# Designed miniproteins, single chains, continued (2): the designs that were tried, part 41

Each design is a single chain, and the fold is of that chain. pLDDT is the mean over its residues in the fold that is shown.

## One batch from the design tools (miniprotein)

Design m5402
Fold by ESMFold2-Fast:
Structure m5402 (fold): chain A 112 residues (1-112)
Amino acid sequence: EKEKKSKELAEMFQKRAERYRQEADELADHPEIAEALRKLADTYEEAAKKAEEGNFLEASELTAEGARLHEEIARLRYEAGLMSEFEYEVELSFSRMELSISKIAKENVEKE
């Protein structure tokens, strides 16, 4: 059952990495945003590897880093005029939620 959870988390992180790489390709005209999206994709690919290894502590730390990168990307998109202030606030809410989930995951690993 722990092996099943490890595989499901790895698959989820891998799908997120693929999505961010696609977004980076779509935003090639905005090189700073594209580069930040590639860093985010690399971070989730590494998180997937750590999850596969059963290293949930390092996986949770990588997803926390991913949440911070997501917030930076939202700021860059807002400053580039690619989103409204309302859309930016929504994206910040999602990145903060992801950070909170990563912290809860880390605490649960440390208790086991």
Scores: mean pLDDT 83

Design m5403
Fold by ESMFold2-Fast:
Structure m5403 (fold): chain A 82 residues (1-82)
Amino acid sequence: GDDMQKTYDELVEAARREFEKGTPQGLALAAGLLRQARYLAMSMGDTERYAETVKELDRVLEEARKLGPDALKMALRTMYMS
């Protein structure tokens, strides 16, 4: 329902704010928030929102890679472990 869509929008907005900080910590938080948003999209059966979170996660990982291997490891940990 409506509550899940609202939660998805709030998670994506929070992830974008963390991404814009351009820090290893911000990118790691963005990855974790987008993982939660992706799970909600799956639970709603929303293929378009799911695809959107995949594209945004790819963008986060590319930016983390540019900052260095420690930043990439941090983002991957939040994506898979939290």
Scores: mean pLDDT 85

Design m5404
Fold by ESMFold2-Fast:
Structure m5404 (fold): chain A 55 residues (1-55)
Amino acid sequence: STAARLTALLRAATTDPAVRAALAEAEKQGIELINQGVPRSEALAAMVDRAEAAV
């Protein structure tokens, strides 16, 4: 699930600065998607997908 994947990324971010940076960048884009009217669940899924792809 998206929540489980996000939890795994957050855990990895505690020890890996690359994961932390990827999450920070993905969060900015997730917020932009929400501002464009994308549903929060879809924006969250896109954010997680982007963070995973960047690591």
Scores: mean pLDDT 84

Design m5405
Fold by ESMFold2-Fast:
Structure m5405 (fold): chain A 88 residues (1-88)
Amino acid sequence: MDDEIEQLQLAVIKTVFKREKASPVILEIVEAIADQDLDKALQLAKEEGWTEIADLIEQLKNTSDPKKRIQLIQKIADELEKIQKKLK
C-alpha cells in the first residue's frame, strides 16, 4: 500500500530537526521510525527515559490505520520538539 504521506511527513520532521540542530538521538529515533524499525525507536526512547515518546511509539506499533499513524507520528514529533527545547 502507498505509505507516501507517512514517508513525506517523516522527511519533513527530519528536515526540521536537522535545521534546528536537534540532538543525534532525536534524529536517530525519527530515522528508525522512517525505516519502520519501531523496536529500535522504542529502545532509544526507553534508554533516554522519554516515557511519553515510548508510549506513543508502542501505540504506533499497534496501529495499522494510516490516518491514526499520521496523528501518532505528529504527536511523537511534538514530544521530541519539547525534549529538544529542554536539551538546548
Scores: mean pLDDT 83

Design m5406
Fold by ESMFold2-Fast:
Structure m5406 (fold): chain A 65 residues (1-65)
Amino acid sequence: SALAEAEARGQAHVPLIREVNEIANEPDLEKQAEEVKKLAEKYGAQEQELAASVSLLAGREIVIK
């Protein structure tokens, strides 16, 4: 499956998942949004996609400007 292939690229993928989970547990909304932006720059990912993942895990909506 596409997920198993992404996990086989997994040295880059495992740190990203870990950091997304850590950001989801950040209690400060402004800091949480800033960390999503930094993570997107670090991994070349889309800010909106990471914000959606963090929002789902945190149980609250994260808005990226």
Scores: mean pLDDT 70

Design m5407
Fold by ESMFold2-Fast:
Structure m5407 (fold): chain A 66 residues (1-66)
Amino acid sequence: MAPVVPRRQRVTGADGRSSETLDLEGAAALIARDEEVRERVRKAKESQPGVADSHEELLRRAEELR
């Protein structure tokens, strides 16, 4: 049979109550992953000097504004 693994959204502690909080945990995990992906993309851009995009310039300006 296919393996059945519990998801964070389904883990409600002792009871099946307050499932809304679990939904937020899923969303938070997606946000954290997105930030890691963005950092990897930025590093890849920096490691490839020669193929400059306007996006890279925008990122640098954003860093200064912070």
Scores: mean pLDDT 53

Design m5408
Fold by ESMFold2-Fast:
Order: sequence, then C-alpha cells, then structure tokens
Structure m5408 (fold): chain A 68 residues (1-68)
Amino acid sequence: MAEEYLRKAIESKDVEEIIEYIQKALQELPSEKIAEAVAAIGQGLEEAGTKGLKGLQAAAKKGLEFLK
C-alpha cells in the first residue's frame, strides 16, 4: 500500500497531490519505519536541489526506493 501511494506521488503533476500521497504512504508504515522513510524522502528532496514539483517527485522516488 505505501509503495502504491509513493508511485502515485511520482506520477502526479500537482504539488498538493504529491504531498497528499506522500502523507498517505507514511500513514501505512509502522511507527518504527516512519522516521527512516521521512529521512529518505528528505534526502531525495535535498539531492534534487529544488522544492518545487520536480523536487517532490524526486523525494517520493527516494522514499519508494527505501521501501523496496
């Protein structure tokens, strides 16, 4: 389920929709995994060098790679 939401976030072209899917993905994770998933998502955003649409898509992709 969490992986499916992150995949939808990557495919989305709306910033608010990407944020919503990332939040839904985090809600599907056990509490012990949330901090690590948030760190992976944050790292993806930082590596992208942007906080816009492209950065959020990169963040979601990094989160998905972590959850594999």
Scores: mean pLDDT 77

Design m5409
Fold by ESMFold2-Fast:
Structure m5409 (fold): chain A 89 residues (1-89)
Amino acid sequence: MEREKKLEELRKLYKERGIKATDEIIQVSLDFAEMADKEQQVFDLMQQYIDGKISRQQFIDQLRKLGVSDKGIEIVLKVIERRLKKREE
């Protein structure tokens, strides 16, 4: 219920600002906004994963505990794994 209300508010905001966003992009934007409320914890987990201090599975499990959606976790993983690949070059 609360998430649906926040999605409707984001759709309205994007429309008012002239931003053409698909429903998928709006959902991802909400996921990132919810991550911002836990920003320090999320960044600490990202750094631990990048440094090899925690496993990929542990990182996923901790993000789920913080309330990050499966789609949000997938996007975060793609960004981090791309950064790790560039570091190995």
Scores: mean pLDDT 70

Design m5410
Fold by ESMFold2-Fast:
Structure m5410 (fold): chain A 57 residues (1-57)
Amino acid sequence: MEEDAYEILASLTDEQIARLVEGTRGGLEAAGHDPAARLPTVEANIRKLVEEAKKKV
């Protein structure tokens, strides 16, 4: 189960990552968070997970 998630993460392109980050923006706004403050951290965390996933597959 976790291996499937890693395989999906490892296959994400920069364009797909950017799209996911942009999708998170709407969720952050709906939850009352400031996307301008949170999005850089969210993007860094997603990219870190992608790099870790690439090392696992």
Scores: mean pLDDT 75

Design m5411
Fold by ESMFold2-Fast:
Structure m5411 (fold): chain A 80 residues (1-80)
Amino acid sequence: MEKLLDKIVEEAKKIYEDYKKGKISAEEALFELEELLGLAEIILALAKIAGDEKLVEKAEEAIEEIEKIIKELKEDKEKE
């Protein structure tokens, strides 16, 4: 699970880079980022049920990172 969270965050950063490079639209990037956010939230819920405090912390960090990327992308879209 921890490696999966690392991959989710890596993929979120790659999506944002692809958007900044003009390879994908803001709408496509937002859709994919929201899917990754959903996956991280599912992992958080599972970690809480399992009582895995370390995985809870890591999932919360992944969620914060993805939410930050989504916010930056939405702010970029508003300036256009």
Scores: mean pLDDT 82

Design m5412
Fold by ESMFold2-Fast:
Structure m5412 (fold): chain A 74 residues (1-74)
Amino acid sequence: MAKVTVTISGDRAVEAGTQIIKLANEIPGHLGSDGQVVGDKLVLTFVFENKEAAEKAAELARKIPGVTSVRVEV
């Protein structure tokens, strides 16, 4: 399994987060997601069956305005 952590900040964080969740759900091998507010940031965590699915999710997340960091853990 692989994990992707996405940090989002700014006034549109909820909308950006919703878009990222929809994109993650479209990726084969998506096992689950979690979200939490940490200070002024929204942190989303996604779990995938394999590294390739996680890297695809990370690539798509980086293209979303408001995303400040994306981390992939295998």
Scores: mean pLDDT 81

Design m5413
Fold by ESMFold2-Fast:
Structure m5413 (fold): chain A 93 residues (1-93)
Amino acid sequence: DPLSKQAQEYYDLALKYLGEAVDNVEPEKRDEFAELFRKLVQAEVDGDEATAAKYREELLAILNPEAAEHFEKALEYLRKAKELAAQLAQQRA
């Protein structure tokens, strides 16, 4: 399925840019980054978009410009992957 392949490619790009963001985070901020990222993921799993948006802003506020650019790209590709996955689920229902 071309859409399933495209969703996987977007997910792989999201992971690549997340890794690049982590590599650019200052060592002293890595624990704070990991905790905020865990809270963001939990809010997204819970469907709490307001809390997820708050943690996205807090993460971007602590990142240097290089790490922030990669993190924003990771979030963009993750969003695209989720949108395609939702479309595929709806088409199969």
Scores: mean pLDDT 80

Design m5414
Fold by ESMFold2-Fast:
Structure m5414 (fold): chain A 60 residues (1-60)
Amino acid sequence: MEKMARAAAEAVRLGAGAAAGRAVLDGGIHSKGMQELLDLGRAGRSVSEEEAREIVLMPP
C-alpha cells in the first residue's frame, strides 16, 4: 500500500487525480482511506506523501 500511496499522492499533487483514481480502482483497492485520497485529488486538493500514507493506512 505504501508504494501505491506514494504514487497516488504524487498524482494528486500534480493534478492527475482522475487518472490515478482509475488506476487504483482497476487495481482492486478497497480501502476507504484510498478512496478518500482520490476524492481529495478530484476536488483539486493537494496531498503530501505523508498524508497519503496516513489516509491509506487509517483503519476503517
Scores: mean pLDDT 56

Design m5415
Fold by ESMFold2-Fast:
Structure m5415 (fold): chain A 81 residues (1-81)
Amino acid sequence: SKKEELEKKIRSLYQLFATIVLRVRPDYEIPDISGLSPEEILEVMEEMRKELLADPRTSPEEKELADSIVESMRKLVEELK
């Protein structure tokens, strides 16, 4: 179904974002999103983005990429409503 495909895309996008976070912060404890709703996954991702943006190791290009990924996630979550 469209809902199942969107939920799969949401989880895939979270895994991509987690990979970027770990490239900047190898010791970062990635939150477990098992059992979370799409809206809750977005909230987790927004907090991770906030931490990434505050980290002096994060390049301007990585900040822009993080913002782009979170914006893409917001659009996917909105499509599920």
Scores: mean pLDDT 84

Design m5416
Fold by ESMFold2-Fast:
Structure m5416 (fold): chain A 85 residues (1-85)
Amino acid sequence: MMEPLEKLSDEERVELARRRVLGLKKVLKNNPDTPKEIKEKVEEAERLVEKAEELLKKGEDASKEAEEAIRLADEAGKEIYKYLS
């Protein structure tokens, strides 16, 4: 039943985004000197995850919020990688 996950369901996207945000927050906590711009991207991704989770609980379409949360979390992760390199 597992797909290649090139395309994720809204629930899968929200779960992925939440895991990414939690991982990024842990990295930021261990690296307090991380640039503000990166911290702001992680905060925005978390905000979108929370909105998407709320929409899913209401039975509403969360696809855009979930996709944007994943995209923003991925961008923040790439910037953290550059900073720590």
Scores: mean pLDDT 78

Design m5417
Fold by ESMFold2-Fast:
Structure m5417 (fold): chain A 58 residues (1-58)
Amino acid sequence: SPRKEALKSQIEKFIKEEDKVNYPKKAAEERARIDAMSDEELKQKAIEFYNKLKEKEK
């Protein structure tokens, strides 16, 4: 799914900026989690991620 790939990419970038030391492990865990998600879970994850970005981009 293009949305899954886009979300993975955006979350990986976010994690990398939050924690450069631990980001490879955290990014891999998030990628695996997103791959296992249903369409409904993916929508909820995208909303949560958008809210986090909104707080950080102030």
Scores: mean pLDDT 74

Design m5418
Fold by ESMFold2-Fast:
Structure m5418 (fold): chain A 100 residues (1-100)
Amino acid sequence: KVLEEYAKLAREFAEALKNGDTEKVREISEKAVKLSRELTERIKAGDPEAREVVRTLAEIHREAFKKVDEELKQRPISGKDALIRYYEREAELLEKKIKE
């Protein structure tokens, strides 16, 4: 459930960036910050599921960054396009993890 919410946010963030939708980018960022704070409070309360979710997210973030970095070494693109590609990759990896 929480991983599904993060996957949706990553996908929507990439789309908002592509469309230049500044308002949507802000809304998605606010939702992501809220989810991160909720997870942090759950970890402080000793919730093992919240800890596992944060670990999975950290692994997915690292893998997405690594894959995009490898792609950019072959074909450099603008910073905005790189950011879009990063969030698309993160969404793909989260979606794959959820289906597993």
Scores: mean pLDDT 82

Design m5419
Fold by ESMFold2-Fast:
Formats: structure tokens, C-alpha cells, sequence
Structure m5419 (fold): chain A 82 residues (1-82)
């Protein structure tokens, strides 16, 4: 698994603090464009999913909600070990 960059770690911290954070607010907090913030968030999510063996796709809405919850839990665990 590829390690997270410092910017991806910061994006993950912000997402864990507020899972509903908008791409605009994320971009402002990171000091980057909205497009760059979306790419950073996606890269961090992919790396966490790869590290913790989480699926990136869901077969149902309920499974998608469960995966999203597990992603935030995995992100909290990863940040606690830094």
C-alpha cells in the first residue's frame, strides 16, 4: 500500500472531523483549488481502502453506507497511529 502524503493526511483529518465537509470547504482548509481537493480526498480514500482491505464499490445502498462508515473508522485508526 502506498503511504499517504502529508496533504492527504490533512484532508483525512478534516474528513474525520466533519464527514459532511464540502469540497469547497476542504479546498479552503487545504489552501488548494476545489479540483485538487477532490483529487487529494480521492487519493486518500483509495490508499486507506487498499491499506485496510475495504471495497471501493457497493452492491446496495445499505452496503455503501456500511463501507462509508468503515472508511471513516479506518481513517480514525490510521491517524491515531501517526
Amino acid sequence: PEPLTPREVRALELLVEDPSISPYELAERLGVSVGTAIRIRSAAARKIAERYGLPLTAKSREEAQEISKKYIEAAREYLAEL
Scores: mean pLDDT 78

Design m5420
Fold by ESMFold2-Fast:
Structure m5420 (fold): chain A 75 residues (1-75)
Amino acid sequence: MLEEAARRVVELLEKHGYVTLEEIIDVLADARGLTPEERERLRKALEMPPSDPEYQALLDEVGAILERARALREA
């Protein structure tokens, strides 16, 4: 999961020079095999207050994916 998500983020960075939080959420949802409804729920988690555990968990996962993508690009 993490490797597939990180590789996809690398592809986006190489293609566009940047990646958005929405694109990272789409990559994460694809890597997890989420339904369209579950993917939309992840996007809505960004609208939660910072004290919300779902928001914090999502940011932690996004951070892990970005760190792994950075490591893959430096290889």
Scores: mean pLDDT 75

Design m5421
Fold by ESMFold2-Fast:
Structure m5421 (fold): chain A 100 residues (1-100)
Amino acid sequence: GITNTAQSIIGRNDQFITSVQNTVQRLSQQSRQIPSLQPLRDQSQSILTQVNDINDQMRQSFDNGDFDSFWTLQDQFDDLSIQFSDIVQQSNDIVQQYQR
């Protein structure tokens, strides 16, 4: 039902946030040797802040039974996840160029 779906989404969002945190840490280390990664690190940090805030708001909406706000927030989360995917691809291309 809708409750089980919402809990599953929150769990996947938590895993995604952990992935963003790991990427920010990796890019922070790599950007010391590869300066072109600095903008991608900063963008990833911005996304991390935004997805944490959205996920916290989604938990509050879920606890309050406000599923209209929950789904609106998930759409915003999904948009940020697409932006993050592009950043990961760009960072991988840059790192591969420097390692080859």
Scores: mean pLDDT 89

Design m5422
Fold by ESMFold2-Fast:
Structure m5422 (fold): chain A 58 residues (1-58)
Amino acid sequence: SSDLKLKLVQALSKQLQLDADSVARLEEISRKSSDEQEFFKAVQARFGIPEEDLKALL
């Protein structure tokens, strides 16, 4: 869902102290991802963060 993806982008930005470029990339991945699994896979591929760690932020 778009709400969950927005929550994850905000949580990652805060927890990992991401710079503006990294936040913009996460927002792009969020917009292009059709579901949560696609989002997690894309984030893992781009940032090296495992799906398990991303789920732990919720």
Scores: mean pLDDT 75

Design m5423
Fold by ESMFold2-Fast:
Structure m5423 (fold): chain A 95 residues (1-95)
Amino acid sequence: AAAEAQRRAESIQTLLERYEMVIKEGLELEKKAIDIIVNSPLTEDEQKERLEKLRANIEKSYEKIKEAVKDNPRLQELIDKAYEEVKKYIDEALK
């Protein structure tokens, strides 16, 4: 029981570290996707349409991730911060 509890705790810690890294990397990739649209040779109307679609997809993805980690308040806070940051970034691009 004690040895099993220790192995489980170590596995959970490794998963938490992986999730934190994935959230951070995902945020940077989402910002790059926004930058690609903004710097594209598309018209302003086409850029806005693509940014609005990307915003909707990002929102849906973050809702799914939050549901997956609902029992972990630390990961929920990191996800909320990442979503707020990308939301501000895309909202600025939509102006």
Scores: mean pLDDT 77

Design m5424
Fold by ESMFold2-Fast:
Structure m5424 (fold): chain A 87 residues (1-87)
Amino acid sequence: EALARALAEAVRAGDGEAEQAAARALAQAVAADPSLLAPVAAAVRELLPPAITEYLLSQGYSREEAERLAREATERLVGMLAQAAAA
């Protein structure tokens, strides 16, 4: 959860280095312990869509478009984490 929260805050702040560090840590944690996938995916699905939505709104996207893109990006990340857990 702490790493998912760190990722969400990095996205809100536009901090690419912190975002990459948090995403890498999440992937490493899930790859090392696949049982973490379900709780990590739940935390990512809770925390990441509002963070991406806020960022996209700041970039000029409409709320509906930002929310749709945020859900799509979040599910893509969860899919990548699931693949890391299976590998």
Scores: mean pLDDT 78

Design m5425
Fold by ESMFold2-Fast:
Structure m5425 (fold): chain A 89 residues (1-89)
Amino acid sequence: TQRSIIGFTLLAYMSGIYLYWQRGDRTGAQKEADLLMDFIDEKMPDVPQSLKEEIRKILQDFINSKDKKKADELHKKANKLLMEMLKYY
């Protein structure tokens, strides 16, 4: 379904952000995060602004994370929030 395609795309972006972060490529992670936010703004306009601000903050905290344990917690939190956003699609 269209909703399943959107959900898969959100998770694919998040996986890309994680891989860049794991490689120490903060610039690549930021670029991928910016693409994810552009995708949400363009394809999911009905998502509440509060949720969009929350994911932006989580992504920024993730990119700036210095340890794997904190990064994994933020990654899990980001995935949960992205799946919550699908309810508004």
Scores: mean pLDDT 88

Design m5426
Fold by ESMFold2-Fast:
Structure m5426 (fold): chain A 88 residues (1-88)
Amino acid sequence: SSAAQQAAAAQAEQQALAEADELAKRTEELARKYRSDPEKVTRIANEAIEALEKRAAEQPVTRRASVIGAASVTVSLIGALVTYRADK
């Protein structure tokens, strides 16, 4: 039924959001580690985004969470790049 499908989708989305948040935090840590190599940091972010896109394709109920996760990873990466470039 529609109600049961919506409830299941909401739970799957919440779980996917938690996993995306963890991935964003790991990406930020890696960006800080590669302080002098913006190319490596960009590659790591692209790989994380591709992983989220693949997940969205495999599991459509998590698509919104995957898009939010990809945006969060991108914002975290940009923030980290700006911050550690200033810090050297």
Scores: mean pLDDT 71

Design m5427
Fold by ESMFold2-Fast:
Structure m5427 (fold): chain A 62 residues (1-62)
Amino acid sequence: MSEEQKEEANRLGTRVAIALGNGEVDEEAARRLAELTGVPFEELAAAKSPEELGRLVHEAMA
């Protein structure tokens, strides 16, 4: 991934993580993150903690 794509993925991941921390789902950010990283939307939405979400995004960016 390009540096710009990594920055966008980190920004989207932060939005999803904040929503998850509040017991919410940011579906638009999660879907865009799924398209950018190739991680299925269902896996991002099923993450139970910001730490799990961060791991999924980090692995996809590697």
Scores: mean pLDDT 77

Design m5428
Fold by ESMFold2-Fast:
Structure m5428 (fold): chain A 60 residues (1-60)
Amino acid sequence: MEAREEIERTVREALATLSELEARAALAEKGMELVDRGLVSGLEALKMIDEAIARAEAEA
């Protein structure tokens, strides 16, 4: 999957099943994984996570 798709999927799953704090921790872990895989920079990962959270919240 592309980095953005992985983040958006993780956001939807985490926010549906976890507390906000646990969801934030899972998203930070996913962001680090994507950086380690060389798919995104740290700043890009944070931006994608913020955008995906905002989108998921708007859809809820």
Scores: mean pLDDT 73

Design m5429
Fold by ESMFold2-Fast:
Formats: structure tokens, C-alpha cells, sequence
Structure m5429 (fold): chain A 82 residues (1-82)
């Protein structure tokens, strides 16, 4: 499996777990899953910068995951401030 594709899959799995944790009101677990997703996204972005042959579809997926993490982080912070 391509390294970037594997990292994208791991990040997506953690984002899904973060969504479930938020739905369950488990804010601490949601933060932990978002932190893990960010680590995989950062690794994928680093590989994309080093390898111009990475398919555009994977680059777009990484950008989508970055937006998903930011959206979930904003929701988490809103819940923590109430």
C-alpha cells in the first residue's frame, strides 16, 4: 500500500473515532483522537511535499481531512466552553 494512502486511511479512522467520542460526550477521548489524526495528516503532508508523483486525489483527501479535523476541533472547543 502507498505510504500516503495508508496515512490518509489512519487519519480518517481517527477522525471517525473523534466524531463518535464527541457524540458520546467524551471530550477527552475526542481530543486524543484528533491529536492522532493530526499526526497522520502531518506525516502525509510531509510525504506529499517530498514526492511530486503522489496522485492529486490523495492530495485532495489530505486537504479534506485537514478541514474535517479543524471543524471537529472547533466543535470540541465550543462544547468545552459551555
Amino acid sequence: MDQVEQLVRQARDYIDQARQALADGNLAEAQRYLDQARRYIRQARDLIRQDPTVPGGLVMEVSRLERDVDDLQRKLEALQKK
Scores: mean pLDDT 83

Design m5430
Fold by ESMFold2-Fast:
Structure m5430 (fold): chain A 58 residues (1-58)
Amino acid sequence: SGKEAAEKAAEGARRNAEAVAAAGGTSDQHIEAALKAAEEGGDGRTVNLAGVRGALLG
């Protein structure tokens, strides 16, 4: 279920980005933090990164 894993990773990354933004982070910082969280998420890193980028950027 690579598609489901990518969507879940994107949702988690988005929530993390919102938390960083709420703490006063810059847009660059919260996007970088979201992508890094997805990359650190374990197995499926390639699918997770591609899915997160697609979901965040459109």
Scores: mean pLDDT 57

Design m5431
Fold by ESMFold2-Fast:
Structure m5431 (fold): chain A 85 residues (1-85)
Amino acid sequence: MRQALEELEKRLLALANSGEEGLKEALRELAIISALRKLGFSAEEIQELATKSREERIALLNKTEEGKAVLDAELAKAEANLAAA
């Protein structure tokens, strides 16, 4: 279970180091994962969701007003970090 989360972080770090587009994609994925963690999803559940499309993860978060608000806040933070670079 802990190893699955470490493998996910390692893959996202590799993506961030693959170039400018990879960095943007990695930051968006980290924002989505952060939103899932804040809503109480376990590391194992997040690893399973990482095998699904980004659209499915976003749709899952958008099923509730709370989930949508958390996702919007985390994406806004990621966008602000990109704009500050």
Scores: mean pLDDT 72

Design m5432
Fold by ESMFold2-Fast:
Order: sequence, then C-alpha cells, then structure tokens
Structure m5432 (fold): chain A 66 residues (1-66)
Amino acid sequence: MRVLRSVVGYDESNPVGVVAAASALVIPGTELVPLDEARELARRRGMRVVMDSPEAGFVYYELYEP
C-alpha cells in the first residue's frame, strides 16, 4: 500500500541516540515527534505500528491509503 505519512515517536528521556537510530531506518520525510504525541497522532489518524523498538526507545508509525 502507498504510505501517506510516516512518523517516529522517540523517547524524550534519551532523544539524541534514538533520533539518529530511527532516521537510519525510515523513509525520507518521516516526522520525528515525542513518543506520547506520536502515539496520540497515530490513534487519531489510524496509523499502524510498523516497528516497535523499546531497546532503541522509538516506535515507527505509517498511515496507508484506504
């Protein structure tokens, strides 16, 4: 399916390393937001969890076409 939007939620307590790691794994143009905001955005917009990495402190969400 075509991805309409992509978002990485990062752990605010350790953002530097997490943001760098997440940026290596996601498509260009992915938004980087605090994890709590990303979680709410994903729920409101029906985004799916693609990657959940507690060890790296991030979650990657994608919104797909209907």
Scores: mean pLDDT 70

Design m5433
Fold by ESMFold2-Fast:
Structure m5433 (fold): chain A 84 residues (1-84)
Amino acid sequence: PPLPRTEAEERLLEMARPLLEEIRRTKSAPDINSTFTLGGARVTVTVSGNNITIETEDELVYRALEEAAARNPSNTTVTLKLLE
């Protein structure tokens, strides 16, 4: 079995999944840059063709989005960046 997650990590993963789906849906919109909030942290999304770049300063949010992207593969390339 996988290592137990903290309650905060499980909560972020539950929020990250629908956010990632929404981002993938909005990539067809004319807006290139969008900002979302996940677990109180800012998440910046940039769309360039079939590539989506997601930037966050929160390590737990980064890990939640990375896991959500890995579990839900699609024809859209998602690049995750942890900002310092």
Scores: mean pLDDT 66

Design m5434
Fold by ESMFold2-Fast:
Structure m5434 (fold): chain A 110 residues (1-110)
Amino acid sequence: TRAEELASEYFSLLQKAIEAKKLDEALKLLEKLEVIAYKMASHMSDEDVLELSKTFRKIREAIEAKKLDEALKYLKEAEELVKKGITKLSPEEQEEVAKELERIIEEYLS
């Protein structure tokens, strides 16, 4: 879906920020992604919500510790969980998520 494609683009952008050691930018992108993920939480299982929350925390902790390989590993796990969450949304809710992801990507690349 468009939301899954934009999620892939967002995670690619976050990966590039980590690899470029632009860690303040990476943390801002992660924070904005967490806000979007929380809006999806009502449509996810409690187990998936908990796993995603723990994974985001692990990414943040790894970035702050400058363990960038660990951050990239957890980022890949978070991408899978976010995409799984997107598939459980209605088409209208998926389009709202897609628009928010696109807006942040465009703002970052400007």
Scores: mean pLDDT 87

Design m5435
Fold by ESMFold2-Fast:
Structure m5435 (fold): chain A 73 residues (1-73)
Amino acid sequence: DPPVTVTFEIRTKPGQAEEGARAAREAAREAGATDVEVRIVSDTLVEVTATFASPDAALRAARLMFDHPVTVR
C-alpha cells in the first residue's frame, strides 16, 4: 500500500490539550509515522497530521490516541 497522510481531530478533556498533543505525537511515533505535525487548536481540541506507511498504521495510531485517558468520545 502507498504511504498515506491523515489528519486527526482529537477532542480532549478541558485543560488537557497539551497532554493530548503529547499523547497524539507519541501514538503517531509508536505507529511508525515518519512526518508528524501537531497543533493545539483550543483548550479541548488538538489537530494531528501525520504520514504513515499504510492505512493500517494510521488506524493503529488513531486507536492509541482514542484509548488515551485525556481523549473524549
Scores: mean pLDDT 80

Design m5436
Fold by ESMFold2-Fast:
Structure m5436 (fold): chain A 58 residues (1-58)
Amino acid sequence: MQDFIEALRRAIEETDKEIEEVQNDTSLSEEEKQFKLNLLEIARGGEELVLERAEEKA
């Protein structure tokens, strides 16, 4: 369980880095950035929910 929790924390950190990378990517159109950011925000939210539930059971 603890290793799983640590993996989730790393996944959230990686998603945060991807969000920052997309925001600073000058090769992407505004529409492409918005689409990718929306997907990353959904992924991050899901990761946070799973982390909260895992910590609650640990």
Scores: mean pLDDT 80

Design m5437
Fold by ESMFold2-Fast:
Structure m5437 (fold): chain A 100 residues (1-100)
Amino acid sequence: MEELKEKILEVAEGIAKGTISKEELAKKIEEILKNSTKEELEKILEELKKEYEEAPSDVLAAAIAILESLLEGETDPEVIRKRAIEATTELGIERIKETV
């Protein structure tokens, strides 16, 4: 669903910018899981991976990490946040390793 993709991107942006609280993150993750199927999450993940290949961003990296975690059965918001931050950090490291 279009609204589901938007909610995932909003969560990803909140994590990437460090503006989302633990309580808000937990609530949004529960809402996403309650209102989605694995098939819908997989479809959104494929769309975001394609967008990331065309134009990498910290928000897309975080969104992909969130979706992969949820599809693996991870529901702990702190673990999901950590994985999303790691994904944004890896993108930053790759940019530093690139020849200027």
Scores: mean pLDDT 77

